Designed miniproteins, single chains. Designs and how they scored, part 90

Each design is a single chain, and the fold is of that chain. pLDDT is the mean over its residues in the fold that is shown.

## One batch from the design tools (miniprotein)

Design m3307
Fold by ESMFold2-Fast:
Structure m3307 (fold): chain A 103 residues (1-103)
Amino acid sequence: APYTPEELEKLKKANPEARKYFEKALDILTNEPRTAENYLRAAEYLLKALEAAIKNNEEPEVIEALKKLARYYAELALELAKSFNDEELKKRAEELLERIENL
């Protein structure tokens, strides 16, 4: 996973709204097939967790960790979409990356 044990511990102690979305992302990454669509779905939940963390004034380290995770899985989705020539999923991943960078 693209996070340290310390970052994971802080994410698990985040506000309930951010934690709910983070846990949904982890559920997808743990229990569903490793596909571009599932990486994109996980990144979408990580963006929701990031938005909730910002809204609830979480510590900068938690916000930065969620932003890095959302970017990581969105980039994985984009690379897989490019590899399979999935133009719709590629566009969705690019739009998600833009939303992450504008936060």
Scores: mean pLDDT 85

Design m3308
Fold by ESMFold2-Fast:
Structure m3308 (fold): chain A 82 residues (1-82)
Amino acid sequence: MELTDEEIDELFAKYDKDGNGYIDKEEFRLFLQELAKKRGVTLTDEEIDALFKKYDKDGNGYISKEEFREFLKDLLSDPRFQ
């Protein structure tokens, strides 16, 4: 299922606990672990770390809403999460 921009915004807000417009690595890990559990997929900590670094374009330790949107589009194109 392809997520709408509004659904992506709602997911981002859910994991952006501080409302600062960024997701940190631990919030990102929790999101991926919950999604993988719901889909019956196993993601290792190493894979989660690699994904975080891939979408953290600036290397600042945070994922912006735009980076998160790109990540979700790529993730939902993965056959394991369709």
Scores: mean pLDDT 74

Design m3309
Fold by ESMFold2-Fast:
Structure m3309 (fold): chain A 55 residues (1-55)
Amino acid sequence: SLDEMLEEYRRLVEEGRFEEAGRVLQEALDKAKSGAEKAAILEEASRVMEEYLRK
């Protein structure tokens, strides 16, 4: 599911595995059914990355 893919993205970012995180993000975007859903995915991905960079 999209929620599972976003959770995997979060784990990969927290581990510093950015290439793998990028692949999971692309898969989530490919499975998105609308522009609104894609925007929500990108917003969550940006939040995860910002949290990582603040540590």
Scores: mean pLDDT 83

Design m3310
Fold by ESMFold2-Fast:
Structure m3310 (fold): chain A 111 residues (1-111)
Amino acid sequence: PPPGVVAQDIEVDGRPALLLRVEGEFGPAQAEALVAAARAAPDAELIVVDLVHATSVDEAGLRALAEVHRLARARGARFTVLVPESLAPRVVPALVALGVPEEDIVVVPTA
């Protein structure tokens, strides 16, 4: 697997969930790994993508987030993406334009 993408099966409110963490640069290799991990977890009732430790998100990363959102919706699962404040001005409008609702995007303050 490419460095910077970690997939973890978790439980949220007693339900199966998938946590996908992106660390460092979110480019094409990480985008492919993110989508593959989401496809490999069809029973997840919630998919959380954590970008808090991402330093950048390119066009491939933005498209991968929109694809994971579409996969989750098609399965009746919920989707949430955690976006750090440093990336929010660029990432949030781009995801909304790609069809990710604002309510599925959580901006996290940099601690």
Scores: mean pLDDT 85

Design m3311
Fold by ESMFold2-Fast:
Structure m3311 (fold): chain A 78 residues (1-78)
Amino acid sequence: LAEEARRLGREGVELAAEYLRAVAAGDEEKAAALEAELAEVEARFRAAVAELAARDPAVADEIIRETQAEIAALAEAA
């Protein structure tokens, strides 16, 4: 379960990076497609984290913080 949550978190960060690049390039079509993919991955990530939090809240918190930190770093770099 933790492995799945971490994988989804990484996938979300990668999609967020691509989305920010598409927005910066003015590629509205690609940005819209990536936004849709990101929404699906976010939904799966939230579900996985919620399930993990019921078993191990400390690990769930760590994964959330790791993912948030990576997204914040991307936003600052963009």
Scores: mean pLDDT 80

Design m3312
Fold by ESMFold2-Fast:
Structure m3312 (fold): chain A 58 residues (1-58)
Amino acid sequence: AEELVAEAEARYKQHPDDPNAWASLAAAYKRAGQTEKADEYAKKALEIDPNNVAAKKL
């Protein structure tokens, strides 16, 4: 969980325009039990790409 969050954070910092990077961060926070943060980052992914499948599942 913690390792997944750190990896996802590194990914979106390198590629902030990639909706999959934000969706991965949201998924990592959901697995860590931080559902509220997961919802915020999933919403960010959908702002970039409203059709992002990974973000829509969150």
Scores: mean pLDDT 76

Design m3313
Fold by ESMFold2-Fast:
Structure m3313 (fold): chain A 97 residues (1-97)
Amino acid sequence: DKIEEARRLYEEAARLVDEAAKLAESMGNTQLAKDARAIAEEVRELAENPDETTPLKGIRLAFHALALAVEAEMQGDTKVAELYREAARKILRAGDV
């Protein structure tokens, strides 16, 4: 089930980004929390409504997550950065299935 494996990876990535949003919110970083929620919503759409453009959309979201990971690291939010990096890895893996 390559299709089911891809869906699972996108769902796991969305959960990691949602966790990053909650952690950022708890640390008072409202902008990182908002950015994380937006990415989580888009990644959930990839899981729920996949089409022929899904892998390309996933690649774009993965690189956006990696850019936000760099921003989080620069702000000292290392755990938020790790959650973004793990989510990006899962999104890229989903596109490879």
Scores: mean pLDDT 84

Design m3314
Fold by ESMFold2-Fast:
Structure m3314 (fold): chain A 100 residues (1-100)
Amino acid sequence: SEEEKKLKEEALRLAEEMARLIEEATGDREAAEAVLELAKEAIEAIEKGDLKKAALKAVSLAMYGMAQAVELELLGKEEAAEEVVRLTRELLQTFEKLIE
């Protein structure tokens, strides 16, 4: 549906924003790439109708985002950490709408 397409595009956009913020704040390109890979794997699972795998990938992405937020706080980058938490929540809400 058009709504499903918009939600998938929003999930990718949010993941790209989170990856960009992580790379800019930490210099860790591999961490940024991991965020994008998990988001793409979740979307692929949705497209294949594997909702259990989609949910697992969405949860893995959230856990990874929260771990990156903790790392940013330890680096004294509190504003970046808060933004990563916000983006993680928005990504989870978007995936919840796609999976339900």
Scores: mean pLDDT 88

Design m3315
Fold by ESMFold2-Fast:
Structure m3315 (fold): chain A 58 residues (1-58)
Amino acid sequence: KKEQIEKYKKELEELEREGVRAVVTEHDYEKAKELAEEIEKLIEEAMKELGISRSDLL
C-alpha cells in the first residue's frame, strides 16, 4: 500500500545517504559495501512483502 511504500522509500533514501557519506566523507568502503547490501536486501523484502516491482520503490 502507498503508506508502506513511502516508508520503504524513506529507509532506502536514508541508507543511500549513509553510503554516500561513508564513501565521500569517511572513505570507509567496507561500510559502504555493507550499506549497499542492506539496500538490496530492503528492496527485495519490500518487493516480496508488497508485491511491487523494483521501479515502484526507485
Scores: mean pLDDT 76

Design m3316
Fold by ESMFold2-Fast:
Structure m3316 (fold): chain A 60 residues (1-60)
Amino acid sequence: SSKLQKLQEEINEIEKNIAELKELLANPEKLSPEEQNLLQRTLQRLQKRKEELKQEIEKL
């Protein structure tokens, strides 16, 4: 269904963003403390959103 496809596409995009954020955070010397805090909070938000989307797929 188009709904399942859209949810899977959003999950795929979130997983790519999570991978990029983890790569940035793996080299913290390139980031200010403020940038590290912002990226960590963004990472947590994306991980929660991905979990919510996976739960929504399971309810289809």
Scores: mean pLDDT 87

Design m3317
Fold by ESMFold2-Fast:
Structure m3317 (fold): chain A 75 residues (1-75)
Amino acid sequence: LSEEIQLDVDRAMVRISLAVLKTALKRHPESFSEEQKRLLEELERLVDELEAETDPERQRELIRRARELIREFLA
């Protein structure tokens, strides 16, 4: 994949991950710790920044941070 296509895929995957986690929280709020809820709020803020960002290098940094939050959430 080209770097441009890879960036588009990475952005889409982060958005999909957030949507899945938000849906899970709505259906099973009792299954999530307070730390997980906080991490999800941080992830939502990062995804909002990512949607507004047009600089590819800044988009890559936001994706990296979002992936770290997702890993921490799933730990």
Scores: mean pLDDT 84

Design m3318
Fold by ESMFold2-Fast:
Structure m3318 (fold): chain A 78 residues (1-78)
Amino acid sequence: NALDIASQVAAETARLARSLPPTPEGADKVAEHARQVAESHGATLSDEDIERIRKAAEEGNVDEVALITARAVLDSLS
């Protein structure tokens, strides 16, 4: 189920975002983690999606990280 996968990838990515400071280095780790977790579930995130996740993480906006990640995963699996 694509929705369940999207929810899992978003939850994992948001968990990392909450554990790291909202810095460029922390944001890069969140974006890279999102890419890797999505790939482990058969989803491919675009460079544009990765950059949006990175920006949201740098701003400390964990809810936006989760939302962007879930939408990107759903789009990949559609």
Scores: mean pLDDT 88

Design m3319
Fold by ESMFold2-Fast:
Structure m3319 (fold): chain A 42 residues (1-42)
Amino acid sequence: MDEINTLHIRMMSNLWKSFQGDYKESFEKALELAKEATELMQ
């Protein structure tokens, strides 16, 4: 499992989505998107 890779992507996604003004929802969505992106990158 790519915990380091997923964590890094998640942090970046959370930072970007923070600009949209929804920190709570971005947390859940970023986690799912990070997993999806990690699979695509591999």
Scores: mean pLDDT 67

Design m3320
Fold by ESMFold2-Fast:
Structure m3320 (fold): chain A 102 residues (1-102)
Amino acid sequence: SMDEKIYQALLEVGASEELAKAIVNYEGSEGLELDENSDAVDYFHLGVKYMKEGKFDEAIEYFKKALELNPNFELAKIVLAATYILAGKEEEAEEVIEEIKK
């Protein structure tokens, strides 16, 4: 299932089992509309939604926007790395994983 693939990718990038389960069971904000008041967390919510739908390229772009607004958003870095693995972008995944370890 998609949830199992997401769970395994999160574990591969170093997420705890508890964090991986929380992301897999994440109930994103349905109907969230981006506007001038949208913050890093809003972009993160959309990223998780698109990731769970298997729309990995769109998810990656939303996680990148979250990190542009909050560069210290560690959870967004972890989930971005996992999404790169799911998208088959191993080099990009490794770059983010190394950044998390620094």
Scores: mean pLDDT 81

Design m3321
Fold by ESMFold2-Fast:
Structure m3321 (fold): chain A 124 residues (1-124)
Amino acid sequence: DLKKRLEHLKNAQNDLNDAKSYVKRLRDLVERSREEGPDESLVEQAIRYAEQTADKLRSLGDHLDEMGIKDGSSIAYGASVFVRGLVDEARASSPEEALELLLEAVELAEEAIKKLEQEINKFL
C-alpha cells in the first residue's frame, strides 16, 4: 500500500505548506494592525487566516494519523484546537484584545508547524 501512503504524504506536505502560508499572512496582518492601530477589517482578515491555519492543521493531522505518524498527528490536532479556541475568544473580544489573542495563535501555530515539518522530514 505504498501508493496510498505516498498520496497521504503529498497531501500532508500540501497542508503543511498551506498552513505556513496562512500563518505568515496572519503574522503580517497582526503586525500591521499593531503598527497602524486596531482596525476591525484587518482583525476580521486575520481571524480568517487563523481559521484557515486551523483547518489545514486539522487536515494535516488526519493525513499523519492515516500514515501512522502519531506524534505528528497529535501535534497537528492539538494546534488546530488551540488556534480555534483563540479565534473564538478573539471574535468575542475588542479589536485590541483580539490582536493579542491572534498573536498567541501565530506563535502557537509557528511552533507546531516547525515540529510538524521535522516529523514529516523523518519520512523523506
Scores: mean pLDDT 88

Design m3322
Fold by ESMFold2-Fast:
Structure m3322 (fold): chain A 96 residues (1-96)
Amino acid sequence: SSAEELAAETRKRSEEAIDKVRAEFRKKAEEEGAATGKAEEERKAAEQDLEDALTNGYEVGEKLIAKGEELMKDPELADEGKKLIELGQLLIDANR
């Protein structure tokens, strides 16, 4: 109920969400095999955004969803886009 307690809970949720997002990226890379150059670049960009997620989890989540929606317009990147939308929603939910 204190501001300090709420901040600690928010940080824990953000850390758990970031860990889950990274685990999902790892699993997808293993299951899908070699990605195209475009898919790899988008994955690296998303990984960079995740480094800021501990401080700006909600904003990063919204950014990942918007990026994912754009990627889904490209058939080569549709799977990457869908994953980014799912992961962005996870970050938003963790930072409520």
Scores: mean pLDDT 67

Design m3323
Fold by ESMFold2-Fast:
Structure m3323 (fold): chain A 80 residues (1-80)
Amino acid sequence: MKPKVYKIIRGSPEVTDEEVLEAARGVIFGAGALAYIEDRPEGPLRTELVGENADKILPKAQKDTEEVLRRLEEERRRAA
């Protein structure tokens, strides 16, 4: 069983790191999927389900998901 992957595409400079982390949290814990974070300098923050090409981006999606989980854990520890 291959995991589902969602691309979280950061758009314009107005999109904050916190907004990207919230989108990633929704993907990881809401959809039960891996998050692939892509920085594009244009457009709105958006999330896209990756179908047939997921295998090509899986290693980066795993690393991006681990980094998101690490940052969320750090934020939780700081809030305590």
Scores: mean pLDDT 75

Design m3324
Fold by ESMFold2-Fast:
Structure m3324 (fold): chain A 68 residues (1-68)
Amino acid sequence: EEVGKELQKLAEEMTRKSREAVAAHADLPPEERAGAIGEALTPEVKKIKELMDKYGLTPGEVGLLIQK
């Protein structure tokens, strides 16, 4: 199914971006670093929310689809 593959790609991108953002902002204060990471992940979080709304998925179902 294509929605499961799209969610997996988004999860992989979020993981990659999160690690890159942590490395890039390692010298920032913890509060600012957390904000920068959250901002960097906003597009992917929004896309997951849009897919949940489009396909009627719950957070639990998203987790199961990402796992596979």
Scores: mean pLDDT 75

Design m3325
Fold by ESMFold2-Fast:
Structure m3325 (fold): chain A 82 residues (1-82)
Amino acid sequence: SAAEEARRKRRREEIREGILEEASGTMELIKAIVDKLVTEKETGSKEEIEKLQKEIDELAKKIDELVEERRRKLEEWRKEEE
């Protein structure tokens, strides 16, 4: 029915918007840390540079986890779509 089609479309849009919002937030955090790392490379200590590099590594792991979580949610959504 038209109501069922509208419900599925709204659900798809909500899932998509959630994924894009979460990905966008993570990318903004990475950008901020990269900008800080570039600045610290000119005036910062070796210790500060190492700290920022660890933060980037931690965010990289968080992105991998986010991608895997979103992959699972998309697979579940595909299985429920009939």
Scores: mean pLDDT 70

Design m3326
Fold by ESMFold2-Fast:
Structure m3326 (fold): chain A 75 residues (1-75)
Amino acid sequence: VLTAAQATKLQIIALIAAKGPLTVAQIAALLGLSVATVAAHLAALEAQGLVTKDAATGTYSLNPLAAAALAAINA
């Protein structure tokens, strides 16, 4: 069974996969969540190697291999 937190992380992964690199603010607006909530989920995903932040643009990019393997197992 997916927890709400796991479901939100999967939505973030799916959104980045669909739209390309996105800022925290863009993800928050698209999902209807606070910037703080999205930032916390992105920090967890980045720590797991599932997303990477581009320091020059402030956008988060998906590592599709790691995201597919780890998110599918932890869904």
Scores: mean pLDDT 73

Design m3327
Fold by ESMFold2-Fast:
Structure m3327 (fold): chain A 85 residues (1-85)
Amino acid sequence: SLEEGFNSIPEVLEIVEEEKERTKKMLETKSEEEIKKELEEEEKKVEELLKKYREEGNETAVALLQLLIEEKKKARDEVIEEYKK
């Protein structure tokens, strides 16, 4: 599938690992409110980029960015769950 192919790209795997490391550091150094604020600002920037690609008719860029967002979210959620143990 496109998701499985996307997840096998070395650059995507590196980004996922970087997100895991960043999430660990945030949990160790920041309050829940600070983390929430940073994530909300990132979501706004991502939504603006998605809107731009949609307006340009770049369906491939929209699909790839959505896949990357989902993989980063899964990576972040995995780290948060491990931290709660």
Scores: mean pLDDT 77

Design m3328
Fold by ESMFold2-Fast:
Structure m3328 (fold): chain A 94 residues (1-94)
Amino acid sequence: MTPILVEYDGEFAPLAVHGYTEVEGSAAEIARAMLKEWEENPLVKDLKVPGLKRPVRILEARFTELSPTEVRVEVVVELEDGTEGRIRSVVRIV
């Protein structure tokens, strides 16, 4: 198990994920796996994201690998009403 911390930066509600993952590899591989898992179930009913309506799909995902243990993630999502939202985070192996 790999210890991981996700730190959100921006005006949207924190994409706060902490704990451990069984995914092995670089922070970039872990971040991609986490994003894919979210994409399969983006319609979480209890999701409260200020300024972001219900996300329905990922339009673009950008991964900037800073090191094997740190990746910057920028995601553009399509919202339920057809508008776009942007989520920014840093995923770190700790």
Scores: mean pLDDT 65

Design m3329
Fold by ESMFold2-Fast:
Structure m3329 (fold): chain A 99 residues (1-99)
Amino acid sequence: LSKEELRELAEQLLASAREALEKGDYVTAIIMGLLAAGFAEEAGDRELAAEAYTVAGKAYLEMGDYEKAIKYYEKALELDPKNEEAKKNLEEAKEKLKK
């Protein structure tokens, strides 16, 4: 696959992940989000990969798996340090761990 084809697949999978997240299908959101992140990383699109990891992290957060949510938000910020959504969600996940 070309980098352009990998990016297109990542964008399609990310759209599916976002739709699943909106509908409360967190398992599908995680699977599609992580697949999107993998294809985006192979395409060299760090910003797209960060968005995809952020969606997977949000799904884990909604499921109450705060440790995995933090892991994927930190991975998103490693790829794109300016991702405001990942920053905000990382702080929320850390606050929930404090109880």
Scores: mean pLDDT 89

Design m3330
Fold by ESMFold2-Fast:
Structure m3330 (fold): chain A 71 residues (1-71)
Amino acid sequence: ALTPQQQAIIDQIVSGTRSALTRAPADTAAQAAIRSLIGQSPQIQNAVIDRMMADSDPRMRAVARIIADRL
């Protein structure tokens, strides 16, 4: 199970990516998300990807696919 601190990190990355998508294409948002995920545990990386893939916004799902491919 994820700790509250790990959940906060996941929430920050997902929220930051959503904000980035209001002004930038999916590739640019994905690059920023990857920089935030480098050095995080595989558990946090996978949780972020899973959460983004479950999102109703197709742009968020596109970011998840780019992250999964490059990370």
Scores: mean pLDDT 87

Design m3331
Fold by ESMFold2-Fast:
Structure m3331 (fold): chain A 75 residues (1-75)
Amino acid sequence: SLSPETIAILRRAIDTAQSADPFDREIGISLVRMLLGILKATGADPAALETVQAILDALEAGDYARARALLDEAA
């Protein structure tokens, strides 16, 4: 499972990415991309990496409903 702190960061990132402002959308996506990089560098569990990657993929596709569903399953 993802840590509560990681879940909180991902929830904020999804909220930011769901903005009508393209700049906020890119900021939210970039935050998840940076978090994924940190988790990879610190040796996070493969399941955690897969979940964060899937959330990133959903956000890049504009599928905010899927991103939220994936996060809720991980919480």
Scores: mean pLDDT 85

Design m3332
Fold by ESMFold2-Fast:
Structure m3332 (fold): chain A 60 residues (1-60)
Amino acid sequence: MFTIKVETPSEELAKKIAEELRERYPDVKVEVEGNTITLTTDGSVTLAIGLALIAIGESL
């Protein structure tokens, strides 16, 4: 099990990314706390990293 925390520039952005992640990866637990997205995966570390990069990419 892997838990990754990703911080975004805004709560609205965090919610948008979390919603997209839940739609694409329903087996991944996605939680939003303000502007922070917490991802819990039972599978590949690569998947978790990919999800984190998507969140970071929105701020670039």
Scores: mean pLDDT 72

Design m3333
Fold by ESMFold2-Fast:
Structure m3333 (fold): chain A 67 residues (1-67)
Amino acid sequence: MSKEELIKKAEELLKQADEAVRQGNYTEAAELYRKASELYDEAGEKRKAAIYFTVAGLLLAAGEVER
C-alpha cells in the first residue's frame, strides 16, 4: 500500500477507536489504536505510531480495571 493509503486506513481506525471509547469498549478501542499505530509505523510516521501504541496500552489497562 502507498504511504497515503496506510495513513488513510490508520485515520479510519482512529475514528472507530474513538467510537469504541464512547461506548465504554476500552478493550476494542485498544485493539483499534494498536492497529492504527502499526499502520502509522509502516507509513514511517514513527511519532504517531508511538503515541497511539501508548494510548492502546493505557486503554487495555482501563478495560481490565472495569471488569
Scores: mean pLDDT 80

Design m3334
Fold by ESMFold2-Fast:
Structure m3334 (fold): chain A 117 residues (1-117)
Amino acid sequence: MAGPGDRARAPISTAGKVVESSEERYATDEPAEPEVLLTADYDQPKVRITLRALTREGELVVKKLVLEGPGRTFLEIEVVGEDELRVSVLALDEDGNLVYEASVTGQRVEVTIEALE
């Protein structure tokens, strides 16, 4: 299999408000390109991160994470199969220890980050 193992990691937690909608595409050895959509909107110490994955059968997989500071959060995106992406949310505490991990797999994955007061 030509695409498994391509990975990217991006920090998604910041001290300020981030409002961004973006499309990320992996270049694989196959002509098919996996798609990831990222939407972030937070300016408070408490945020909600929502992972939404559409499978080949049209099944929607949704995972949610609520974070309250301090800490750091990352998205990790990995090509795991033919036209399939695994998206993981990695939450680290203030000492840099991994305290939570959630992942979804699908052909199309949406990540939403929302501020909670």
Scores: mean pLDDT 58

Design m3335
Fold by ESMFold2-Fast:
Structure m3335 (fold): chain A 60 residues (1-60)
Amino acid sequence: MKTEEEIQEEAAEIIKKNGGMENLEAVAEGYKTAYRLAKESGDEELAKQAEGLLKSLGVK
């Protein structure tokens, strides 16, 4: 199970690999990864933050 810090780092790596912060799809993939890992680890606060960010991007 990943820590909150590891979850945030993993999400950042996914964003970088998929084109960086200027690429909407890359950012969405990073936030989806953070949400999934936060849910798996029971980090409700991080999961809510990731969900809010995904909604702000208009991603379903």
Scores: mean pLDDT 75

Design m3336
Fold by ESMFold2-Fast:
Order: C-alpha cells, then structure tokens, then sequence
Structure m3336 (fold): chain A 80 residues (1-80)
C-alpha cells in the first residue's frame, strides 16, 4: 500500500517536472522527496502537506494539475 502510493506520487511528480524551470524543479525535488518519504512512513497527512507546498512554488498550470493528481492518489490510499 505505502509502496504503491509512493510509486504513484513519483509518477505524477515526474510528469510535472517536464513543465518546470530549474528553480521550480528544485522546489518540487525538495518537497516531493519529503512527500514520498512521508508516504513510505505511512504519514499520508504530512505527504499531502508537502505536495501542497510543492504546488505553491510551481507556476505552470499543467504541472500543478499533475501535483493535484498526486495529492488525490495519496488521499485515496489514506482512506484504505
């Protein structure tokens, strides 16, 4: 469960990174890495918090949509 959730988050963050500047990629890496770690530890609420912070530093609307998809996947796993 945690491993599947982490893979889904990594997948959507990789999709988002294609639309980002180098500065935005650094922010996504920082908060995205923390989010993946939180998912692996079973702390889904903290993972969602980090993904929301990553989204705040990203200006591209398509990248924001992929980060929202990552958040949605974590929320679905939190309910299981």
Amino acid sequence: ANEEAAEEVQYYLAKASAYLTDEEKKALEKYGTKAVKAVMEGDYEKAIEYLKKAKEYVKNEKAQKYIEEAIKKVEEYAKK
Scores: mean pLDDT 84

Design m3337
Fold by ESMFold2-Fast:
Structure m3337 (fold): chain A 67 residues (1-67)
Amino acid sequence: PLSPEELAERLAEAVKTALKAHGYEDIADEASQKAFERALEAYRTGGPEAARLAAVKVLNEAMKKAD
């Protein structure tokens, strides 16, 4: 099983990879860091499911803000 920190790291990497794949390299690092922080906070209240939802929300917000 992943620790909260390990899960947050993997979710942050996934957000970074997705943004880079879509051409948003300029914001990928910032969004990745934000996804890590929000996933950790969400995990504390709602566990791994909440952490994953938080990372998806960061990805969607980053893509919407870039367009």
Scores: mean pLDDT 83

Design m3338
Fold by ESMFold2-Fast:
Structure m3338 (fold): chain A 72 residues (1-72)
Amino acid sequence: SAANRQQILKLIGQILRLIGEIFDLELEIQKLENSDIPQDEKDAKIAALKKQIEQLEEERQRLLEQLKSIPL
């Protein structure tokens, strides 16, 4: 249906946005790994970013499950 197509497009848009946010966080981790800040501070910041990525991946999985449940 038209309503189902609109919902699918909305979910795809949300999933793509989350993928972009995850990539940005992965780039931030790479920058921190290559930085010369104290190791304890580096490890703490990387751990926080990895936890944020896990939360976004969980949200992405929920949206993917919603997308799979919509009949075409």
Scores: mean pLDDT 88

Design m3339
Fold by ESMFold2-Fast:
Structure m3339 (fold): chain A 81 residues (1-81)
Amino acid sequence: SLQAPVADAELIALIEANRAQVAQEAQRALAELDAVAAEAGLSEEEAEALRAALQALADAAAAGDGEAALAALRRLQALGL
């Protein structure tokens, strides 16, 4: 089975300890997304992918699923954030 490295375990613990804050930050980013995407010159498709990843982060953090929240954060990094 795959195990999270030490850094991932620490990030998961921080996300779980701060799940309400992480969810609120993701929701704020969603509210600002259209303006940020326009300023960054993102395509509509890139903006939609970013919206999906931010929604996944918000949902996972609200549910207390630190592993899913970390996966969503890594998806956001893969999108160039």
Scores: mean pLDDT 78

Design m3340
Fold by ESMFold2-Fast:
Structure m3340 (fold): chain A 62 residues (1-62)
Amino acid sequence: EELLKKQEEYRKKIKEINDEMATVAKKASELQKIDPEKARELGRKAATEALNKIVELQKELE
């Protein structure tokens, strides 16, 4: 079914978002030792970006 193809693309994009978040989390962890405030800001912005991408992908499935 057409929906299965969309779900496969969705899962691939979610994996990409997770990989990006893992990279940002590593950078934020290193920054936290030097500049905790900047590390928190980086984490918050990355989380917001990831959520926005997930919401857009969810709308694509509708």
Scores: mean pLDDT 78

Design m3341
Fold by ESMFold2-Fast:
Structure m3341 (fold): chain A 97 residues (1-97)
Amino acid sequence: MEELAERARRAGEELVEASKEYKKYKEKFENGDLSSLPKMVGAALRGIGSGFEAALLAKKARKEGNEEAVRAAEEGIRRAEEIDPKIGEAARRLLEA
Protein backbone atom coordinates (compact mmCIF):
# COMPACT_ATOMS: atom_id res chain seq x y z
CA MET A 1 0.00 0.00 0.00
CA GLU A 2 1.32 3.44 -0.92
CA GLU A 3 2.49 5.75 1.92
CA LEU A 4 -0.05 8.52 2.69
CA ALA A 5 2.60 11.24 2.21
CA GLU A 6 3.44 9.85 -1.26
CA ARG A 7 -0.27 9.81 -2.22
CA ALA A 8 -0.70 13.41 -1.00
CA ARG A 9 2.43 14.52 -2.91
CA ARG A 10 1.11 12.90 -6.12
CA ALA A 11 -2.32 14.54 -5.76
CA GLY A 12 -0.64 17.91 -5.19
CA GLU A 13 1.61 17.44 -8.24
CA GLU A 14 -1.40 16.49 -10.41
CA LEU A 15 -3.18 19.66 -9.20
CA VAL A 16 -0.11 21.79 -10.09
CA GLU A 17 0.16 20.24 -13.58
CA ALA A 18 -3.60 20.68 -14.21
CA SER A 19 -3.32 24.32 -13.07
CA LYS A 20 -0.39 24.97 -15.45
CA GLU A 21 -2.25 23.38 -18.38
CA TYR A 22 -5.44 25.31 -17.55
CA LYS A 23 -3.57 28.65 -17.43
CA LYS A 24 -1.75 27.88 -20.70
CA TYR A 25 -4.90 26.99 -22.65
CA LYS A 26 -7.01 29.71 -20.98
CA GLU A 27 -4.51 32.34 -22.20
CA LYS A 28 -4.58 30.82 -25.72
CA PHE A 29 -8.39 30.75 -25.71
CA GLU A 30 -8.62 34.38 -24.49
CA ASN A 31 -6.24 35.36 -27.34
CA GLY A 32 -8.62 33.84 -29.93
CA ASP A 33 -7.41 30.22 -30.15
CA LEU A 34 -10.82 28.55 -29.94
CA SER A 35 -9.20 25.10 -30.47
CA SER A 36 -7.76 25.44 -26.92
CA LEU A 37 -11.23 25.28 -25.31
CA PRO A 38 -11.45 21.43 -25.00
CA LYS A 39 -7.95 21.29 -23.44
CA MET A 40 -8.76 24.16 -21.07
CA VAL A 41 -12.00 22.42 -19.95
CA GLY A 42 -10.17 19.08 -19.57
CA ALA A 43 -7.47 20.70 -17.43
CA ALA A 44 -10.11 22.42 -15.26
CA LEU A 45 -11.92 19.11 -14.63
CA ARG A 46 -8.64 17.34 -13.76
CA GLY A 47 -7.71 20.24 -11.47
CA ILE A 48 -11.04 19.97 -9.63
CA GLY A 49 -10.57 16.20 -9.20
CA SER A 50 -6.94 16.37 -8.01
CA GLY A 51 -7.73 19.38 -5.78
CA PHE A 52 -10.56 17.45 -4.11
CA GLU A 53 -8.24 14.43 -3.64
CA ALA A 54 -5.44 16.61 -2.18
CA ALA A 55 -7.92 18.27 0.23
CA LEU A 56 -9.32 14.90 1.39
CA LEU A 57 -5.83 13.44 1.85
CA ALA A 58 -4.76 16.52 3.86
CA LYS A 59 -7.81 16.13 6.16
CA LYS A 60 -7.06 12.41 6.64
CA ALA A 61 -3.37 13.17 7.32
CA ARG A 62 -4.31 15.76 9.98
CA LYS A 63 -6.56 13.23 11.76
CA GLU A 64 -3.71 10.66 11.70
CA GLY A 65 -1.02 13.19 12.77
CA ASN A 66 0.92 12.63 9.54
CA GLU A 67 2.56 16.07 9.22
CA GLU A 68 4.60 15.05 6.15
CA ALA A 69 1.43 14.17 4.19
CA VAL A 70 -0.28 17.41 5.33
CA ARG A 71 2.71 19.45 4.13
CA ALA A 72 2.81 17.60 0.79
CA ALA A 73 -0.88 18.26 0.07
CA GLU A 74 -0.78 21.89 1.26
CA GLU A 75 2.38 22.58 -0.80
CA GLY A 76 0.61 21.30 -3.94
CA ILE A 77 -2.43 23.49 -3.22
CA ARG A 78 -0.17 26.51 -2.54
CA ARG A 79 1.75 26.03 -5.82
CA ALA A 80 -1.53 25.66 -7.74
CA GLU A 81 -2.81 28.92 -6.17
CA GLU A 82 0.35 30.69 -7.42
CA ILE A 83 -0.32 29.39 -10.95
CA ASP A 84 -4.10 30.00 -10.97
CA PRO A 85 -5.62 31.47 -7.78
CA LYS A 86 -9.17 30.24 -8.51
CA ILE A 87 -8.17 26.56 -8.76
CA GLY A 88 -6.11 26.73 -5.56
CA GLU A 89 -8.86 28.65 -3.74
CA ALA A 90 -11.44 25.98 -4.70
CA ALA A 91 -9.17 23.22 -3.33
CA ARG A 92 -8.54 25.23 -0.13
CA ARG A 93 -12.29 25.72 0.40
CA LEU A 94 -12.78 21.94 0.10
CA LEU A 95 -10.06 21.49 2.73
CA GLU A 96 -11.85 23.91 5.11
CA ALA A 97 -15.29 22.34 4.60
Scores: mean pLDDT 78

